Designed miniproteins, single chains. Designs and how they scored, part 115

Each design is a single chain, and the fold is of that chain. pLDDT is the mean over its residues in the fold that is shown.

## One batch from the design tools (miniprotein)

Design m3990
Fold by ESMFold2-Fast:
Structure m3990 (fold): chain A 95 residues (1-95)
Amino acid sequence: MLSREELLKRIEELEKRIKKLEPLDPSLSKKIQKAIDFARELLEQGRLELAEEVVRQSEIIVNLLEQGLKNKNPGLLGIARRLADGLIQHLDELR
């Protein structure tokens, strides 16, 4: 069963990962931080399923960014940035 506590742990882990990535890609890191902030707002509103979707999408983007940086793959970095832009646009439409 999805719990608020498990989502908060996932959010905290994402924040740690993004803080490490900020010096390498500050623009993308700032976008994911906005998504994390929105997920926290959704949790406070009791919207657990939507909060999980935002967290899951953010985790995918962070995984792609980490993989792209580790493998020096500009294609993966480009995909991560495009997905982050799409996520932020979608979140703005949900407000």
Scores: mean pLDDT 84

Design m3991
Fold by ESMFold2-Fast:
Structure m3991 (fold): chain A 100 residues (1-100)
Amino acid sequence: SFEERKEKLLKNFEESLNRHIDNRVEALRNEVGLSDEQIEEFRKKAEELKKKSLEELRKALEENPNASELEMILLENEIYVKTLEEMDKLEEEVIEKHLK
């Protein structure tokens, strides 16, 4: 059903972003050398962005209940890419504060 496909996409989207955040936290700690406080600042902002993007995806899917599986995937990919670009900006902001 549409509801089953929607919930599966939302779950996969959240799990993918969770893995991305965990990977970036590890890199910021091990490669950049950020403090625990700076890493928590990044994680908090990344989690807020994840929640916003999940709600955006949910709303977009619910506004298109007749969307095909392919159309749903394309919509997910568009929001996912935009979310990663915004997460990259958050990472840059935290790194810039560290270098000052």
Scores: mean pLDDT 87

Design m3992
Fold by ESMFold2-Fast:
Formats: C-alpha cells, structure tokens, sequence
Structure m3992 (fold): chain A 98 residues (1-98)
C-alpha cells in the first residue's frame, strides 16, 4: 500500500539522517553528544511506533507487513548506530581526562 511505502521511505531517510548525526557525536562535548543522542533516539522511537502500528494494521497483508517489518529493522539499526557512537563519545571524554 502507498501508506506503508511512504513510511518505509520516510524511515530510510530519517535513519540515514540519524546515522549522520550519530557519526558527529564522537567530536562533540559529552553534554552535546547526550543531547544529540536523546533527540535522535526520540525521533527513531516515534518512527518505530509508526512502523509497529502499520505492521499491526496490515498483519493480514504479507507484502505490506514485510515492508513495515523492514522499516522497523532499518530504524532499529540506526538506533544501534546512535548507541555505538554515544559509547565512543564517552570513551573519548575519558581519554581527555587522562
């Protein structure tokens, strides 16, 4: 359906933007990295909820449910990237205190 296809495209774009923001976190102050992680995680959580809602709505449609699941997986992968880069930012901060 067009609704599921539109959300899939939106999540691909949002996830790519989230990954780019996450990559910049390693060069931020700890405060800025935490603020960026919180903001990006909130956006990804909202998109994951929308994907879950469409997965439930189209559960009887194999094609639409598969696209909704792929959208959810894409957002989860972006969230993993945010967490990984936040860990790197924390480790960078620790080294600066040595």
Amino acid sequence: SSEVQQLYQDIQKTSAEAKKAAEKMVDMSLEEALETADKVSKTLSEKMKQAQELLQKYSSNPQDSQLALQALDTALDAQSTVVDNLIKAVERHKKLLE
Scores: mean pLDDT 87

Design m3993
Fold by ESMFold2-Fast:
Structure m3993 (fold): chain A 80 residues (1-80)
Amino acid sequence: SIEDLKREIERVAEEIRRIIDEIIAGTDDPEVIAELEQRRETLDMVVETARRSEDEEALRDILRTLREQLRDLERLKARL
């Protein structure tokens, strides 16, 4: 359902924010920090779009993209 998709998007977004915050806390590289802060801002915009959407296909696409981003960030964190 649309409500289940929105709930899952919020859950995945919160996991992404947590990993971003953990990476930022572990680095003194200003370029890495700036890039991750920008990614967090983009994430917040995507989540806002998802909250306003009643399009199941759009929500599924957003969820798929966020899950891919989460996996990428988990891999990045594992390499640090």
Scores: mean pLDDT 89

Design m3994
Fold by ESMFold2-Fast:
Structure m3994 (fold): chain A 90 residues (1-90)
Amino acid sequence: GTAVDLGLSDEELIERIKKAIEENLDNLKRRFPALYYYYQLMSIEEFARYVLDLAKRDYPDGYQQAVEELIRALKAGPREPVPFTVKSTA
């Protein structure tokens, strides 16, 4: 495909995925339970490569941006208000 160049190597993308997952593991578990299941069956290195391969498969012309959007989603938490919080009204 035509290169959407974010200036990142696959190795740098893998490292960013690893760090984002380790720092945001609760969000991975809550938002992507199927991915969290695979995370438990693989090393963090293998899981990061698996995520990169999924991005390349689904977004061949923009996989670097797709990876950054996934990292952003993991860091930002849910876009919608969280329902049924135990302490929502004072």
Scores: mean pLDDT 70

Design m3995
Fold by ESMFold2-Fast:
Structure m3995 (fold): chain A 90 residues (1-90)
Amino acid sequence: LLAELEKLAQEFEERYPDDRLLHLSLLQALQDIAAAGPDDLAAYIAAFREYLENPLDAERAIAALETMMASADAASREELRAEIEAIRAA
């Protein structure tokens, strides 16, 4: 279970390395998973893997980055824009 969670975190880092909102969402998910029973934990991990594999997770990541970009400084906005372009290219 812990190894599966670490693998999920690594998959997030590989797909969205600079996505602060996805990293925060992952942290929240890990907290929710830690509070769940063993049966719920397995189902949660499976659902997260499915989420990462769907085209919709890229669109959600882009939406999250756009939201963050609206309040970011110039340097952060450029970084977030580059991440959006990287996600669209993948």
Scores: mean pLDDT 58

Design m3996
Fold by ESMFold2-Fast:
Structure m3996 (fold): chain A 71 residues (1-71)
Amino acid sequence: SGMKRIKELEEQIKELVEQYRNTTDRKERLEILSKINVIIVELRRILEELFGKDEAEARTRELQKDIWKNL
């Protein structure tokens, strides 16, 4: 279901944030950020389908804020 997929994508982002914090290689960091961005795009699409544009926008903004805070 969409809710299960959202949780899976959020966990993937969490793992990528941890990988970012644990690497010192600039190239690897940029590759991790690229992967996070791809997942955010997919997550926003699913959120919009399930909850509508305004809720998807709000949840995506909060997620991006949390990601930025933890990098």
Scores: mean pLDDT 87

Design m3997
Fold by ESMFold2-Fast:
Structure m3997 (fold): chain A 94 residues (1-94)
Amino acid sequence: SPLKEKIKARILELRQELMADPSLSAEQKLAVGLLIQGALYAVDTSKSVEELKEEIERNTERMLAQTSDPRTREAVRETAERILEIVEEAAKES
């Protein structure tokens, strides 16, 4: 799917940006990396944009339930918002 490939490419660009960010700790990079991996899997398996958004939101809630550090929780929430924005913008362009 051209839309799925577009979304995956933009999520991978986000991953490169976050992994190169010197302001993020190793713990924050691990958490957002796992969130991104889950989002990439959701892009491949989801049948619609709405199902994809629901899977990303569900994965985010599961990660937050297992994360106690406030800074890591903030990084996870901000990364999830950016992934959802990528999905919405790519869908609007298609």
Scores: mean pLDDT 90

Design m3998
Fold by ESMFold2-Fast:
Structure m3998 (fold): chain A 66 residues (1-66)
Amino acid sequence: KKEKEEKAIKIMEEIVELAKEGKLPKNIETREEELDSLYELLSEKLGLTKEEIKEYLDLYQKKGME
């Protein structure tokens, strides 16, 4: 659980860094395409699957929304 939390934080830090550098996908045909491209980029950088990244981000968001 704590290990997953740490991975979620690392993923969030990568997203923030990509956003700061302007490297996040910005082409919006659909929100799904934008998210899929982001997850693919994170998967390549972090060595995680897209499904793992989605799971960690969902857990982080759920805890932050509480």
Scores: mean pLDDT 65

Design m3999
Fold by ESMFold2-Fast:
Structure m3999 (fold): chain A 66 residues (1-66)
Amino acid sequence: IPEVPEEVREKAREIVRTGITPIGSSRAFEYVYDELVKRGVPTDDALLAAATVTGEATSERLLAPF
């Protein structure tokens, strides 16, 4: 999928902001990864995006309540 890296990162950020709040930080990566794969994102892109965005969310304290 052309141009997908930026779109994939945006999808991952949206999943974190809207869908991941009930999940503990240790499972946040798995949740985002699975959700991206379900949306048709290639596994390599999903893995990278999930790792990057869940790290960002933790730093921003979006995952802190988990």
Scores: mean pLDDT 62

Design m4000
Fold by ESMFold2-Fast:
Structure m4000 (fold): chain A 64 residues (1-64)
Amino acid sequence: SPELVRDAEDLIFAGENLLKNKAPKEVLQKVRDTLRDFLARNDLPESLRERLEQVIKQLDQHIS
């Protein structure tokens, strides 16, 4: 749906922005968990799934 695509794009942007601005680890953990939950609950186009998975991976790397 158009709304689901928009929500995915907004979440990707939020995750990328938090990484760019070097947000605290607690904030990165919360957004990572939100992105993982969104990805698990929704069937997304492959391109959006890959972008979310990439952002999740980057968040995970910064949290470790």
Scores: mean pLDDT 85

